# Ledger of designs, part 84: designed miniproteins, single chains, continued (2)

Each design is a single chain, and the fold is of that chain. pLDDT is the mean over its residues in the fold that is shown.

## One batch from the design tools (miniprotein)

Design m7102
Fold by ESMFold2-Fast:
Structure m7102 (fold): chain A 92 residues (1-92)
Amino acid sequence: SMKEILERIKKLLKELTAETDEEKKKKLVEELKKLLEELKEENPELRPVIEKAEEEGRAAAEKAGLSEFEKEAAALVSAALAAARIYEEKEA
């Protein structure tokens, strides 16, 4: 369900913000990417908003001169936050 995917995404975001090991961060980013793809596949109506958030996060990281990995991480974090906000608005 969308709720279960979003709860897993929220847990990953907390783990990612606390993680200091670069190899573990990479694994968390890959897991987040898979969950966001699952979310878009199961909820096609969210795809445009999530993809716009990914683009905005990536653009912000690019403007800041960050690495390719950091650009991807920023895109995925932005998308995850956007998805969580949409869900909270629907359930409020």
Scores: mean pLDDT 82

Design m7103
Fold by ESMFold2-Fast:
Structure m7103 (fold): chain A 58 residues (1-58)
Amino acid sequence: MSLLEQAEKDLANGLASKDPTVAATAFAHARRLAEEAGDEELAKRAEEQLKKAYEASK
């Protein structure tokens, strides 16, 4: 599986997760993989979702 494909799956898994901690972990991983793959758009989307999950975990 390519880095980009894994980043997309991790983002989708984070969005499907009801647990903010699980979601945050998935989004953080998706952001890192998207950055390594050179997909700035996907990395930005993952970072925005990570911020939301972080706020929800309070």
Scores: mean pLDDT 80

Design m7104
Fold by ESMFold2-Fast:
Structure m7104 (fold): chain A 56 residues (1-56)
Amino acid sequence: SVEEIRREIDRLLKELSKFDPELARRVRRLAETASPDALEEIKRTLEDLIEQHKKA
């Protein structure tokens, strides 16, 4: 559901903010006006970014 995706995005943004707080703020702003399909894309992008930071 959209609510579940929003909760996941919030959790991922909190994690991303540990590495890049500026980018996390910008993505949070984008998510505020995003469609459900865009939210799914944002979630996948955040997961990829966090995974890259964890492997570095």
Scores: mean pLDDT 82

Design m7105
Fold by ESMFold2-Fast:
Structure m7105 (fold): chain A 92 residues (1-92)
Amino acid sequence: MEELERKVEEIKELAEERGLKVDITITGTTMEITLEGLDPVSLTALVLGLIGMELDGAKVSIRIEGDTLHITIDGLDEQQMKEALDMVKGAI
């Protein structure tokens, strides 16, 4: 989990440098992602990638509140969490 926490901090720092707001919380097998300021193309690609994780048994919930995207993914193993974080990092 310490490696995942470091990756989350790297993503937050990169997002801040690019004028984006990203918050990622990992609790057990659940990952909560909040994104603000991402362009529509990058946002669409990220959402589709994360939804694709349902094919591997994860459960994805998406909520839009104004210009802020909230994504909750449940049922992730450590490898899937790393993959999800790589998708987020690639989108920003």
Scores: mean pLDDT 80

Design m7106
Fold by ESMFold2-Fast:
Structure m7106 (fold): chain A 112 residues (1-112)
Amino acid sequence: SLEEYERLLRLLDEALRHVTRALQAIDNGDYEAAIKHLEEVKKLLEEARKLSTDPELQRIFDEAIELVEKAIEALKKGDREKARSYLMEIVQLLHRARDLVEEKLAELKAKE
């Protein structure tokens, strides 16, 4: 529904804010704060995954969740470079998901 896609957009925007805060925390050497932000990203993406019936969005969310888990593991090992690399991949996936959601919202609004 249109309401579900608007909710997906809000979840994606919140997840992107938490990824930005995680990157800032990593740059400050605060890996505990970065992990907390990534735990929140995972929760938001799991909610988005449950709301989405679009197979392409589901694949993007599944891939992003896996990358979040890998980023958390890298941070627990103190691997800053690997964690930042995973976060950059997450940012790209979330922007792609956001574009797909916006395209679907435009389509649904045109049909109403």
Scores: mean pLDDT 89

Design m7107
Fold by ESMFold2-Fast:
Structure m7107 (fold): chain A 68 residues (1-68)
Amino acid sequence: SEIEELIEEIIRLARERGDERTVRLAEELKKDPFDLETLDRLGTLAAILGDDRTVELATRLAKLIKEQ
């Protein structure tokens, strides 16, 4: 699914950077993709870190989750 693909992309990019906190949050989100609190924590962390790509991916993910 597109939701799963977006989460996997976030995990892949975070692992390449050695961003263990983002990996952990994204792995939690993969187990429960409708956990809006975990998604919000992920997006907030990305914004604090200046990780514009993860902010974009998290925003797209939030839109998809709200649509279904």
Scores: mean pLDDT 85

Design m7108
Fold by ESMFold2-Fast:
Structure m7108 (fold): chain A 61 residues (1-61)
Amino acid sequence: MYRSRSVEWEGEGRWFRLSITVEDGKVTSAELEFSDAVDPETVAHLQRVLDRDVEDIEKDS
């Protein structure tokens, strides 16, 4: 079974995109993309959100 999830945000000349692809209940791709204007603390927070979403998907599979 194939599933894709993405979250995008843009504001004040900054943007980020978080994308997860799942095949047969396993995460096959997890990507975080962001503009240079996003601060390191926000990047670290987004990475934690991505990691949590990956864990939650794999636990439910």
Scores: mean pLDDT 71

Design m7109
Fold by ESMFold2-Fast:
Structure m7109 (fold): chain A 118 residues (1-118)
Amino acid sequence: MSKREETRQRILEAARELFREKGYLGTSTREIAERAGVSVGTLYYHFPSKDALFDAVVLESLDQRIEEGDTLDRLEAVAIGLSSLITTRPDVRDELDKKLDEVMEKVKELVEKEREKL
C-alpha cells in the first residue's frame, strides 16, 4: 500500500473508532486528525468535510458487509442500511445506488446458485 493510501486508511480507522465511541455529533475533525497522527490539513486533503469522512466510513463498512454477505439475511440487512442512507444523505446517492446494485447482483448470484442445486 502507498503512504497516501496508508494515511487515508489511518484517518478512516480513527474516524470509525471515534464515531463508535462518541457518535457523529460528539466527534470533531481535530480529534480524528490527532488520533490518526496527522495534521488537520492532511485530513481535509483526503476528506473535504466531516460529512465526506462519515460517508466514507459508512461506505467502507457496507463494502465489507457486502463482501462477507454469503446469506440473503446478511444482504437484506445491508440493503436496509443503504436505503436508510439514501433517504438521509441524498448528496451521496450515486455512490449508495452503486452499492445497492452490488448487493442486488450478489442476491441474484445466491438465488441462481440455489436454483442450480434443484
Scores: mean pLDDT 70

Design m7110
Fold by ESMFold2-Fast:
Structure m7110 (fold): chain A 90 residues (1-90)
Amino acid sequence: VKESAERLIEMGKRMLAADPNSALGWTLLGSGYLMLGKYEEAVEYYRKAIALDPNNADAWGVLGEALDKLGKTDESQAYRDKAQELRKAA
């Protein structure tokens, strides 16, 4: 698990070094930090990814999951609902 998380973080950093506006780069950082249990950092990185690609349903879903881990239940539910809405529209 730790090795997989570190790999995602390394890939995300590499992508962002080439293009700081890479939504995928921010998503990889968020996923790596989520796997490490660093939920505050994961939320920050996923918010950057969503700002660049607001139609990525998976990013909204995992952001909701990270917020739930932080005890932000109402905000978590709103983000999960947004993820479902985007998936239903696809």
Scores: mean pLDDT 81

Design m7111
Fold by ESMFold2-Fast:
Structure m7111 (fold): chain A 61 residues (1-61)
Amino acid sequence: MASSFLTNEQIADALLEAGVVSEAEAEAIKNDDKNLELARVAAAHPALFRELLGAPPPEAA
C-alpha cells in the first residue's frame, strides 16, 4: 500500500533490517525526528532509499 508520506519510524526500521544502521541509530532516528540523519543515510545508500519510496510489489507484509 503506497502512502503519500513515510515516517522516520518506517524508514528507520527498513534501514535496520537492511543492516545499514544499528539498533541504537534506528532508535535515535525514531525518537529525535532526525531528517538530516535520514538525508545522510539516503545519500550513502540511494538505491535502498529509493526502493522504500518507490514501494515494492504488493506482496510484502
Scores: mean pLDDT 61

Design m7113
Fold by ESMFold2-Fast:
Structure m7113 (fold): chain A 118 residues (1-118)
Amino acid sequence: SPVEEIQKVMNELKDLIGELVRKVREAKSVEEIQKAVDEFLKKIRDLTNKILELAEKLGMKEEVQKIVDEFNKRMDELYEKIKKAKSLEEARKAVNELIHTINEFLTKVGELVEKKLA
């Protein structure tokens, strides 16, 4: 079902967050953090597009599109902050804000899906 597929995509997002957290913790340079974030953001874009496709099948495209648009705007702002980071501390702080933003996105999508199923 589209609901089970959204849950699977959300679990894939959580796994990718775990991998990003590990890579950022182990990073020895700002450049290593930036590379990890670049790779992560490419995968996140594919998964958010899949969530939108599944949301359309549930008749929720407009509501989910709004959440995705707000999410993408915030992610772009945080990515610019990560690119401009001059220290490991600044880069890690920006990545923590990025992870928080993704967790808020997952919560909002999850709440909409649960509300549709009730």
Scores: mean pLDDT 86

Design m7114
Fold by ESMFold2-Fast:
Formats: sequence, structure tokens, C-alpha cells
Structure m7114 (fold): chain A 92 residues (1-92)
Amino acid sequence: GMATAGALIDAIRTALAEGATVSVSVKGDTVTVTIVGASSEALKAVEDAAATARAEGATVTLERDGDTVTLTVSGLSGPGLAAVVLDAMGLQ
């Protein structure tokens, strides 16, 4: 719930502050965050967000290919998490 939303926002903001390209996709209760050009700090923030989401009972997939990280989170209370992430990105 709230802890996962906060961790995702922190990860996204860290990546953006470091100059990474961030893309967010929302489909139903599934939020996918793709980060290209992530620093080690941004990568750690994404890993922390993944761990927080798993602790809250979400289904989480974290994939890394070079400097690209894809985090997929599903199974949390859907509209609230998606809305908070989209608002943080300015995409609402």
C-alpha cells in the first residue's frame, strides 16, 4: 500500500534527478516502471521499492539488462498505487 507507493516515488525521483529516462505504464492493478541510464543509487532505490512491494504482498518482477531496469508490481490495492505513481510522474 502506502509504503510501496512511497518507495516507488523515491526510486523514480532518484532516477530522474540522476538524469535517467523513466517511463511508467499502468494496466489495471499492474504498474510497470522502466528506467534507462540508472545510476547505482537509482538501481538501489528500485531494488528497495521491489523489496517493499514484496513485503506488502505484491507480485513483483525486477529485470535488469545493462543500464535498463524494469520493475513490474501487481496485486496491491490497484487505483491508489497507480494514481500516486502517475501523479509523481506528472502523467495524471
Scores: mean pLDDT 74

Design m7115
Fold by ESMFold2-Fast:
Structure m7115 (fold): chain A 85 residues (1-85)
Amino acid sequence: KELEELKQRVADLMTRIGKLLREASEALKNKDYEKLKKIIDELRQVVDELRSLAEQAPPRLRAFLDATIAGVERLIKELEKKLKE
């Protein structure tokens, strides 16, 4: 039960990441830096939630979550560079 609930929460967060990345691409195209800043803040909240789930995760899922967190944090840094331009 708990593992199924954990997997569902992970799936929901992965879906949210995909949506936020699409919105970030659109904000960059439109040079909407205020919207981009809000999207970055939301991505940081998703990373915090993924870290919380990783603490509860079995080793294989934790490895996946750690890799996902690292990937999202790298994307956040790239988006933050665009805000400074």
Scores: mean pLDDT 85

Design m7116
Fold by ESMFold2-Fast:
Structure m7116 (fold): chain A 63 residues (1-63)
Amino acid sequence: SAAELEALRERLGDPTLTDEQLRNLLTVLRMREAGASAAEIAEALGISVVAAQVGLRELDRHL
């Protein structure tokens, strides 16, 4: 939802992040909270394991 994207934007403090990037990060965050591995996140999003690992690292860096 738009409210979830805005809440995540505020937590990360990066106004340059696009809504698409925020949706991807929100999906990664939700899956991480559920205990998913980088491989499981990669499969769910249809991305590489490396891309999933980068997403997790970005969340940790900005939170």
Scores: mean pLDDT 75

Design m7117
Fold by ESMFold2-Fast:
Structure m7117 (fold): chain A 66 residues (1-66)
Amino acid sequence: MTDEELLEELRELAKELPEELKKEVIEAFENKDVERLAAIGEEVLATRGRKAVGALVLLLEEYKKK
């Protein structure tokens, strides 16, 4: 799998994530709430797996570029 293929898969997964989860992650990031970001990451890893965590990281990286 190339880096481009992985990024596309992560973008697809990001679309499937609940909107409430995306909002919580973005708000925690905007508030610089590192503790909340870590807690969200751990819960997503436990319930949805590593690729879902990667999708959230990609979402935040793209949000930061605005």
Scores: mean pLDDT 77

Design m7118
Fold by ESMFold2-Fast:
Structure m7118 (fold): chain A 77 residues (1-77)
Amino acid sequence: TPVDTLSRVEQAVLLGLAELGEATAAELAKAMELSQSTVSRALRRLEARGLVERRRVGRTTYYSLSEAGRAALLEAL
């Protein structure tokens, strides 16, 4: 299977999740000083690749690193 390279934004999102443990797209955007649109787009790509997990609590969606996401972050840095 071809290994896709992580973009700088994708690497930054994975790092942010590693630091925060679990976060919303809005919390990540604030912490990283990026637009929420940029972070949400990166989170969707990372979720599609199995590198982040999603959990819903009421109306709020939280994201966290998967096991694969932690491995990919260590290999990309």
Scores: mean pLDDT 81

Design m7119
Fold by ESMFold2-Fast:
Structure m7119 (fold): chain A 82 residues (1-82)
Amino acid sequence: SFEEILKKLREEAEKLEMSEEEREAFEELVKEIEELKKKLPSLDPEKQKEAEREIAVKLTALGLLVAAAAFREELERRKAEE
């Protein structure tokens, strides 16, 4: 479920020393996902499918943000250890 995916992404983000900008972007995407979730029960079946697709896209964006933050942290660590 998207709840399980979101939980895993939050756990991965907590392991990273994210910058203020990265954390703000993460929190904004989480907020957008939560707002879509709140709307789901009140939507027509067609609009529910559209909202679920939008949630999937935003979850993908969250995953990419976490991956990018991890990559940045690794690059910074490599520079500091040289």
Scores: mean pLDDT 81

Design m7120
Fold by ESMFold2-Fast:
Structure m7120 (fold): chain A 91 residues (1-91)
Amino acid sequence: MAQELLEEAEKLALEAAEALHAGDVEKAVELLREAAELAREAGLPSLAEMVELQAEYIRAKAAGDEEKVAALTKEYQALIPAAAAEYEALQ
């Protein structure tokens, strides 16, 4: 179950990257939020927070909000060890 949720979250993250390359910021944000929800259901709350921060980062960057981009980058970096530990625990 958790593995299937994580695979679907990865698929949504790839679709979000494709939407972003196409210039569709709002679609990329929506897909990342769906991916974060699936990561949370899979028992990876720190990974879910990181994906949510990616969605906010994309939106802030598109809006030219450099102060928010810098703040979100710091929050994202702070979550890396916790998300890595959660992912490692799943094997």
Scores: mean pLDDT 83

Design m7121
Fold by ESMFold2-Fast:
Structure m7121 (fold): chain A 78 residues (1-78)
Amino acid sequence: LETQADELLKQGKDFEAAGLYGQAGIVYERAADLYEQSGNYKKAAEAYRNAADAFTKSGDVEKAQELRKRAEELEKKA
């Protein structure tokens, strides 16, 4: 799970570098879900924040707000 999440995190950064913020957000959210499943709440929170920032840049502000709240809750479990 973590190795797969690490690869998705890298893909998200590649999408950001290309200016594909919506795609970056989707991939970061997938990485966060996998980190959460593995019990790595610190990396999950980080990936959810990266997804939220990407969705903010793509104009998906409601999704970004939801993901930031999710990251904050995971920080309490870390």
Scores: mean pLDDT 82

Design m7122
Fold by ESMFold2-Fast:
Structure m7122 (fold): chain A 85 residues (1-85)
Amino acid sequence: GGKEEADRAAEAAARAAAAGAAGDAEEAARAAREAREAARRAIEEGAPATEAAAAGVLGAAAATEGAIAARRAGHEEAAEAALEA
């Protein structure tokens, strides 16, 4: 349920950060988007407000990391997509 989606969001956010640090811009952006979508589903499925908020923050951080990685790789369109995630 919602708790599982919140956990998924946290895991995806961690993967996005790791991909960003490794310079994998495409994977960082994709994982950041997955983290944000999982956080949104967690809220929709009734995860506790505190857990949903934490998942959202992690998703936003992952999106920023993905955008930085994408820009460094020269993929400006991917960076913009990650920032919108």
Scores: mean pLDDT 69

Design m7123
Fold by ESMFold2-Fast:
Structure m7123 (fold): chain A 82 residues (1-82)
Amino acid sequence: SKAEQALLVAHMGAMVLSLEVWLRYLKKTDPEKAKKLEEILEEMRRLLEEAEEMVKNGAPLEKVKEIYERVEKLYEEAKKLI
């Protein structure tokens, strides 16, 4: 459903916002980790934009879930830097 797709997009957005807070901290404490986190965040934002466009264009839930799973994997990698 569109509601399920919107929830997945909202969750991806929340992951991005959470990591942006940590990026601010890492820029002051560990610039090398901050650079790695920033690269992961850029890819996550790109995937989020792709998911938002998919939802707008009426793509099936399964396609939005594929993007969500990729964002979750990137989020797991990002958490290892924190």
Scores: mean pLDDT 89

Design m7124
Fold by ESMFold2-Fast:
Order: structure tokens, then sequence, then C-alpha cells
Structure m7124 (fold): chain A 58 residues (1-58)
């Protein structure tokens, strides 16, 4: 996934949990004035789900 089309390459280090990815996405996107709270939460959930799939493949 592309985190809903946003380039968030700083999210998801080697030891990052899906919950940490979601929190990092929320923190990062909360600084973007064009995004609503609902959009930020949707992106955070998408990032968490994507990272959970990566972790499950380990």
Amino acid sequence: AELAGLPLGVVGGEDTTPEEVAEAVRERLSKVPELSEEQIEAYAEAARAGWAAVVAAR
C-alpha cells in the first residue's frame, strides 16, 4: 500500500510494531493542515494494517 498515496518513508523501522506505525502516522499527518481528523485516522489505520501484514510475514 502507499499509505493512501502519501510518501511516509520515515514510518516503520525494523523493530516497529503496527501500533507504533499507526501512532507515527497520526503524529506525522496531524502536522499536515490539509488533512481532516477523519482522514488522518483512516491513514493511520491503513498504515497499521499494512505493517501488520509485513510483521505477520516474518
Scores: mean pLDDT 68

Design m7125
Fold by ESMFold2-Fast:
Structure m7125 (fold): chain A 82 residues (1-82)
Amino acid sequence: MEEIEREKKRLEEALKKAEEEMKEKGPEVLKKFGAKDPEKLVEDIIEGMRLIIEGVLRIIELREVEKLSGEALLEEMRRRAL
């Protein structure tokens, strides 16, 4: 299950980079799109991204457990039929 930890670390690093970029460039880009409160929208976007990442991490963890203990393992056993 080392793959889950690698994916977790990768997503956490990507999230941090995205947050930094969003804070630096986000308000300016959103102002160009005519946003009334660009700083507030950046905060809302960052929070939305965090929720999505948490959901994705949960799905990855669940899918890896199911793959090892359930669907993929059972499928492999059926296919081999040894």
Scores: mean pLDDT 69

Design m7126
Fold by ESMFold2-Fast:
Structure m7126 (fold): chain A 97 residues (1-97)
Amino acid sequence: ELEKGIQYYREGKYDEAIKYFEKAASKGDVEAQLLLGEAYYHQGKYEEAIKWFEKAASKGNKRAYALLGRVYDKMGEKEKAIEYYKKAGFTEEAKLV
């Protein structure tokens, strides 16, 4: 269940959180895919974070575009970050990159 994973995530226990989120995310739960990407992002595992945010975005989740922008910004990929912030509708965030 997502609640157990969220509890671990809030405690900064990202390895434990990931195990719970993976079960739901692999079954196509978009919220779990976003949470899994967030946990990987906090661990500095940006490629893994991108993979899961892309899965959520492919299902039409607009928030996933903003999260992709954030990951690319952290990686120094300014052009990609701007592109994803625009897809999310975040014009101000696109200006900050």
Scores: mean pLDDT 81

Design m7127
Fold by ESMFold2-Fast:
Structure m7127 (fold): chain A 96 residues (1-96)
Amino acid sequence: MAEEYYEKGKELEAQGKYLEAGKYYLKSGLIYAREGNFEKALEAFKNAVRAYVKAGDILGAQQIIVDGYREVRKHLGEEKAEKLKKEAIKVLKEEL
């Protein structure tokens, strides 16, 4: 369930468990994209990128952007995928 994974991500982030939080945010974002909920998918992917950067996994954060772009493009189209990529790259740069 997308909502359950998102809430678990928030709980783990509050505990400073950033890598685990990012994994749950990523799972949530993928499900929201499949459900056609772009706004919730975008928020989840941005939180996943931020969590991975805080965990020191910059390569993992970059991979989340690639995975999110692909999933959003498949279910929501190229224009929304490009918006996700731009917003997620902005988060990546701001957290570095």
Scores: mean pLDDT 90

Design m7128
Fold by ESMFold2-Fast:
Parts: sequence; C-alpha cells; structure tokens
Structure m7128 (fold): chain A 60 residues (1-60)
Amino acid sequence: SELRKKGLEALREVFDRLAERLQEIAASTTDPDAFLQAMVDAVAEAGREFEKRLEEIKKE
C-alpha cells in the first residue's frame, strides 16, 4: 500500500541521517562518556523525527 511505502521511505531517510550524525559524533567527540550520551541523544532524536514523518504521512 502507499502508506506502507511512504513509511519505509521515511524510515530509510531517518536511518541515513542517523548514520551521518553518528559518524559526525565519532569524528568530533573525544570523551567516552560524552560519546555514549551523544549516541543515546542522536538515537532518541531519530525516533522523534520518524514519529513526526509518520504523522505527516497519516495526513494523506
């Protein structure tokens, strides 16, 4: 269905952006504790972004 297709596209986009963000964190963060916290924060942000995109898709 179209809804399922749009949901998968949104998931892929969010995953790609999360992967870029994690690489950025790895390149810029030297403190191990700060690195782990930044990863947790990035994952949580990606989850919120995905939920937002699903809400937009539901408006179709």
Scores: mean pLDDT 82

Design m7129
Fold by ESMFold2-Fast:
Structure m7129 (fold): chain A 80 residues (1-80)
Amino acid sequence: SEEEKRKIALQALDDILSTMKELVEKAKNATPEQKEELLRQIDRMKQEALDLAERYGLDPETRERILAEIDKYKEEVKKA
């Protein structure tokens, strides 16, 4: 069922974004070296999110929203 597949993909994406939020919180008390590692983790998770969006055929608008949210978290890590 396409509806169930989309639901599973969106849940997995929500889990990825929630994990990124935790990385942003860790960045607040991180050293520069630790922040670099956190950014590498976010980049790996960004690729995973893009692969999920492509595999489950998510529309361009949904993909753009996810990318914007990820880029926001990357900037928050850098700013921390």
Scores: mean pLDDT 85

Design m7130
Fold by ESMFold2-Fast:
Structure m7130 (fold): chain A 83 residues (1-83)
Amino acid sequence: MKERIDVDAELALVEIQVAIAKLTLERNYPVTEEDIKFLENALKKAREVLERARSLGDEQTAADAERVINEIEKLLKEAKERL
């Protein structure tokens, strides 16, 4: 139970990071190297969550982590194009 709630909490933090990056892109704020690093760090965290969710057999959190990973990869592509 505690291990699953920890994984869920980590994913929630990554989703907050994604929301911040998405807001920057949607409002046409200048994209910087720091924004790229922020998204790359979020991607690393999301992948760590996916691995832990899979090891715990938490299929729901694993599916959510895969969705978040795909969203971050799309945002990274857009951010790099705007750099």
Scores: mean pLDDT 81

Design m7131
Fold by ESMFold2-Fast:
Order: sequence, then structure tokens, then C-alpha cells
Structure m7131 (fold): chain A 65 residues (1-65)
Amino acid sequence: SLDAEFYANVARGYVERARLEGAPEEYIKKMEEAAKKAEEAAKKGDAEAAKKYAEEAKAYYEAGL
């Protein structure tokens, strides 16, 4: 669904921002895992799961600041 794709893109956006900002690789790897799970959920049309993984990516992004 469009909503699920939106959340997958949000999760990926956190990974890209973290890399540009030079975040620790350990946090980038955790964000990558969350982004991949959000992308998998989006392929299944599961907007709730995609949103959950986008929130996980955000949490790792904030922890790496």
C-alpha cells in the first residue's frame, strides 16, 4: 500500500541521514536491519509493520546522535 511504502521510505531516509552525518557503524547496521524489515512489510502491504520498523529506525537514529 502507499502508506506502507511511505514508512519504508522514512526508515531508509534515517539510514541515509545517519551515513551523511557519520553516525557509528553499529547504529547504521541496526537502522539498515529496521529499514529492510520495513521494506519487506511494504512489499506485503503491511502498513502497521512498516510503521513499527520505521519507528525502530528512528530510535536507532536518535540513539546514535
Scores: mean pLDDT 86

Design m7132
Fold by ESMFold2-Fast:
Structure m7132 (fold): chain A 97 residues (1-97)
Amino acid sequence: NIEKARKALEEGKLDEARKLINEAIEKDPDNAEAWNLAGEVLFALGELEGALAMYRQALALDPDHARAWANLARVYEALGELARAAEYAARAAALAA
């Protein structure tokens, strides 16, 4: 489930997290949180383009997903796109308030 996937990611068990996230998406492809966590695993692996695709999918399903906006900002910061990162971080902050 999603909570086990989050715990695995927090513990650095990236392969376990990926497996649990893939199972969650297979059972419910409209689960925005599962797509967001998939992006977090890819970001931890340094797969920035993959992380962007996963976060964009989460936001397509739930445009008010504050964590996905914050994570999208982190990817753009890592890419050196600081102005776009600031825009997405501001949106995340507004949604989390």
Scores: mean pLDDT 87

Design m7133
Fold by ESMFold2-Fast:
Structure m7133 (fold): chain A 65 residues (1-65)
Amino acid sequence: MDEEINEALALIYLGIGDYFESKKRWKEAAEAYRKASEIFEQTGNVDLAEEARKKAEEAEKKYKA
């Protein structure tokens, strides 16, 4: 029922992550990407979940460097 809405929400979080990444706000970017990955996994979008997880890991790596 709400899976399409959840998928749209995950895309919004992915965009929020990209936005924070563009501002060099790596911690906020990582959190947004992790949220997107979690929602994509719940909606069965495995490829997008993997992509978001990868982006979260890269952002976490940058703010901890």
Scores: mean pLDDT 80

Design m7134
Fold by ESMFold2-Fast:
Structure m7134 (fold): chain A 84 residues (1-84)
Amino acid sequence: LTQEQIEEIEKILRELAANPDITVEQDGNVITITHKPTEEATELVRKAVEELKKVEGVKVEIQGNTVIVTLDLSEEQASLIDIK
């Protein structure tokens, strides 16, 4: 992933994490997004998934209300992601 792609991913994840009905957890290069089954949270996660799928090196798996995002990143690059 390029620096610009990492910054775009961070922006998407921060926007999701700002919603109290959405939980974003990071474990290295794997990001788990869990949302409450509200219309607003579902729509926000849907839009984020569409944007993330456009990025080469991003794998997205949907399991009900949980979305698992795997990033093709080095350990160093993964440590630089800030989703507060």
Scores: mean pLDDT 74

Design m7135
Fold by ESMFold2-Fast:
Structure m7135 (fold): chain A 66 residues (1-66)
Amino acid sequence: GALDRGAVLAHMLTGLSREQADEAARIALKNYEDVEKAAELLMQKFGMSREVAMTVARNVANSIKF
């Protein structure tokens, strides 16, 4: 699902632990209607680059949209 996809992307793109990647996916899912806000939260909490944070946020949002 969207949560699992987001967690896998966070793991693959950042090297975050599974627990941190799951939390990143939950933040992206909670903010799926505001991808920019989701990305800002991911950058703030996990130190993700803007490119990585936007990739995670967009992928989670797109999984909900479809």
Scores: mean pLDDT 78

Design m7136
Fold by ESMFold2-Fast:
Structure m7136 (fold): chain A 74 residues (1-74)
Amino acid sequence: LSREEQIAALRGQRDWLRGELARETDPELRALLEQRIATLEETIRALEAGEDVTPLGRELDALDRRIAELRARR
């Protein structure tokens, strides 16, 4: 993917997560979704600036696993 295509995809993910957050009632899951949105926004900024996004990518993966684990416990 080009940088522009990657940024567009990340913005789409951010908007989708905002929709998920609006429908979520579990306070713990809401906190994780808010953190994921914040990390995703930082990833977009870093990518736009041409900075290394590897640590942010690992943080997003860790948040995804925590969210999936919490949802699986319901």
Scores: mean pLDDT 83

Design m7137
Fold by ESMFold2-Fast:
Structure m7137 (fold): chain A 57 residues (1-57)
Amino acid sequence: SSNPLIQKAKKLLEEGKYEEALEVAKSILEKEPKNLEAQEILKEALRKLKKYEEAEK
């Protein structure tokens, strides 16, 4: 997808800004509920947040 918000969310994931990536993905899904790329980013951000918390212990 050439959607700039999708690309922004992916960059946030690469930078380890998982909470911000989650918020961007949620914003995309509010406007485009069937956007599969945004749904995938949402799921990845949630997985990373869970794993990040465990690693930071």
Scores: mean pLDDT 78

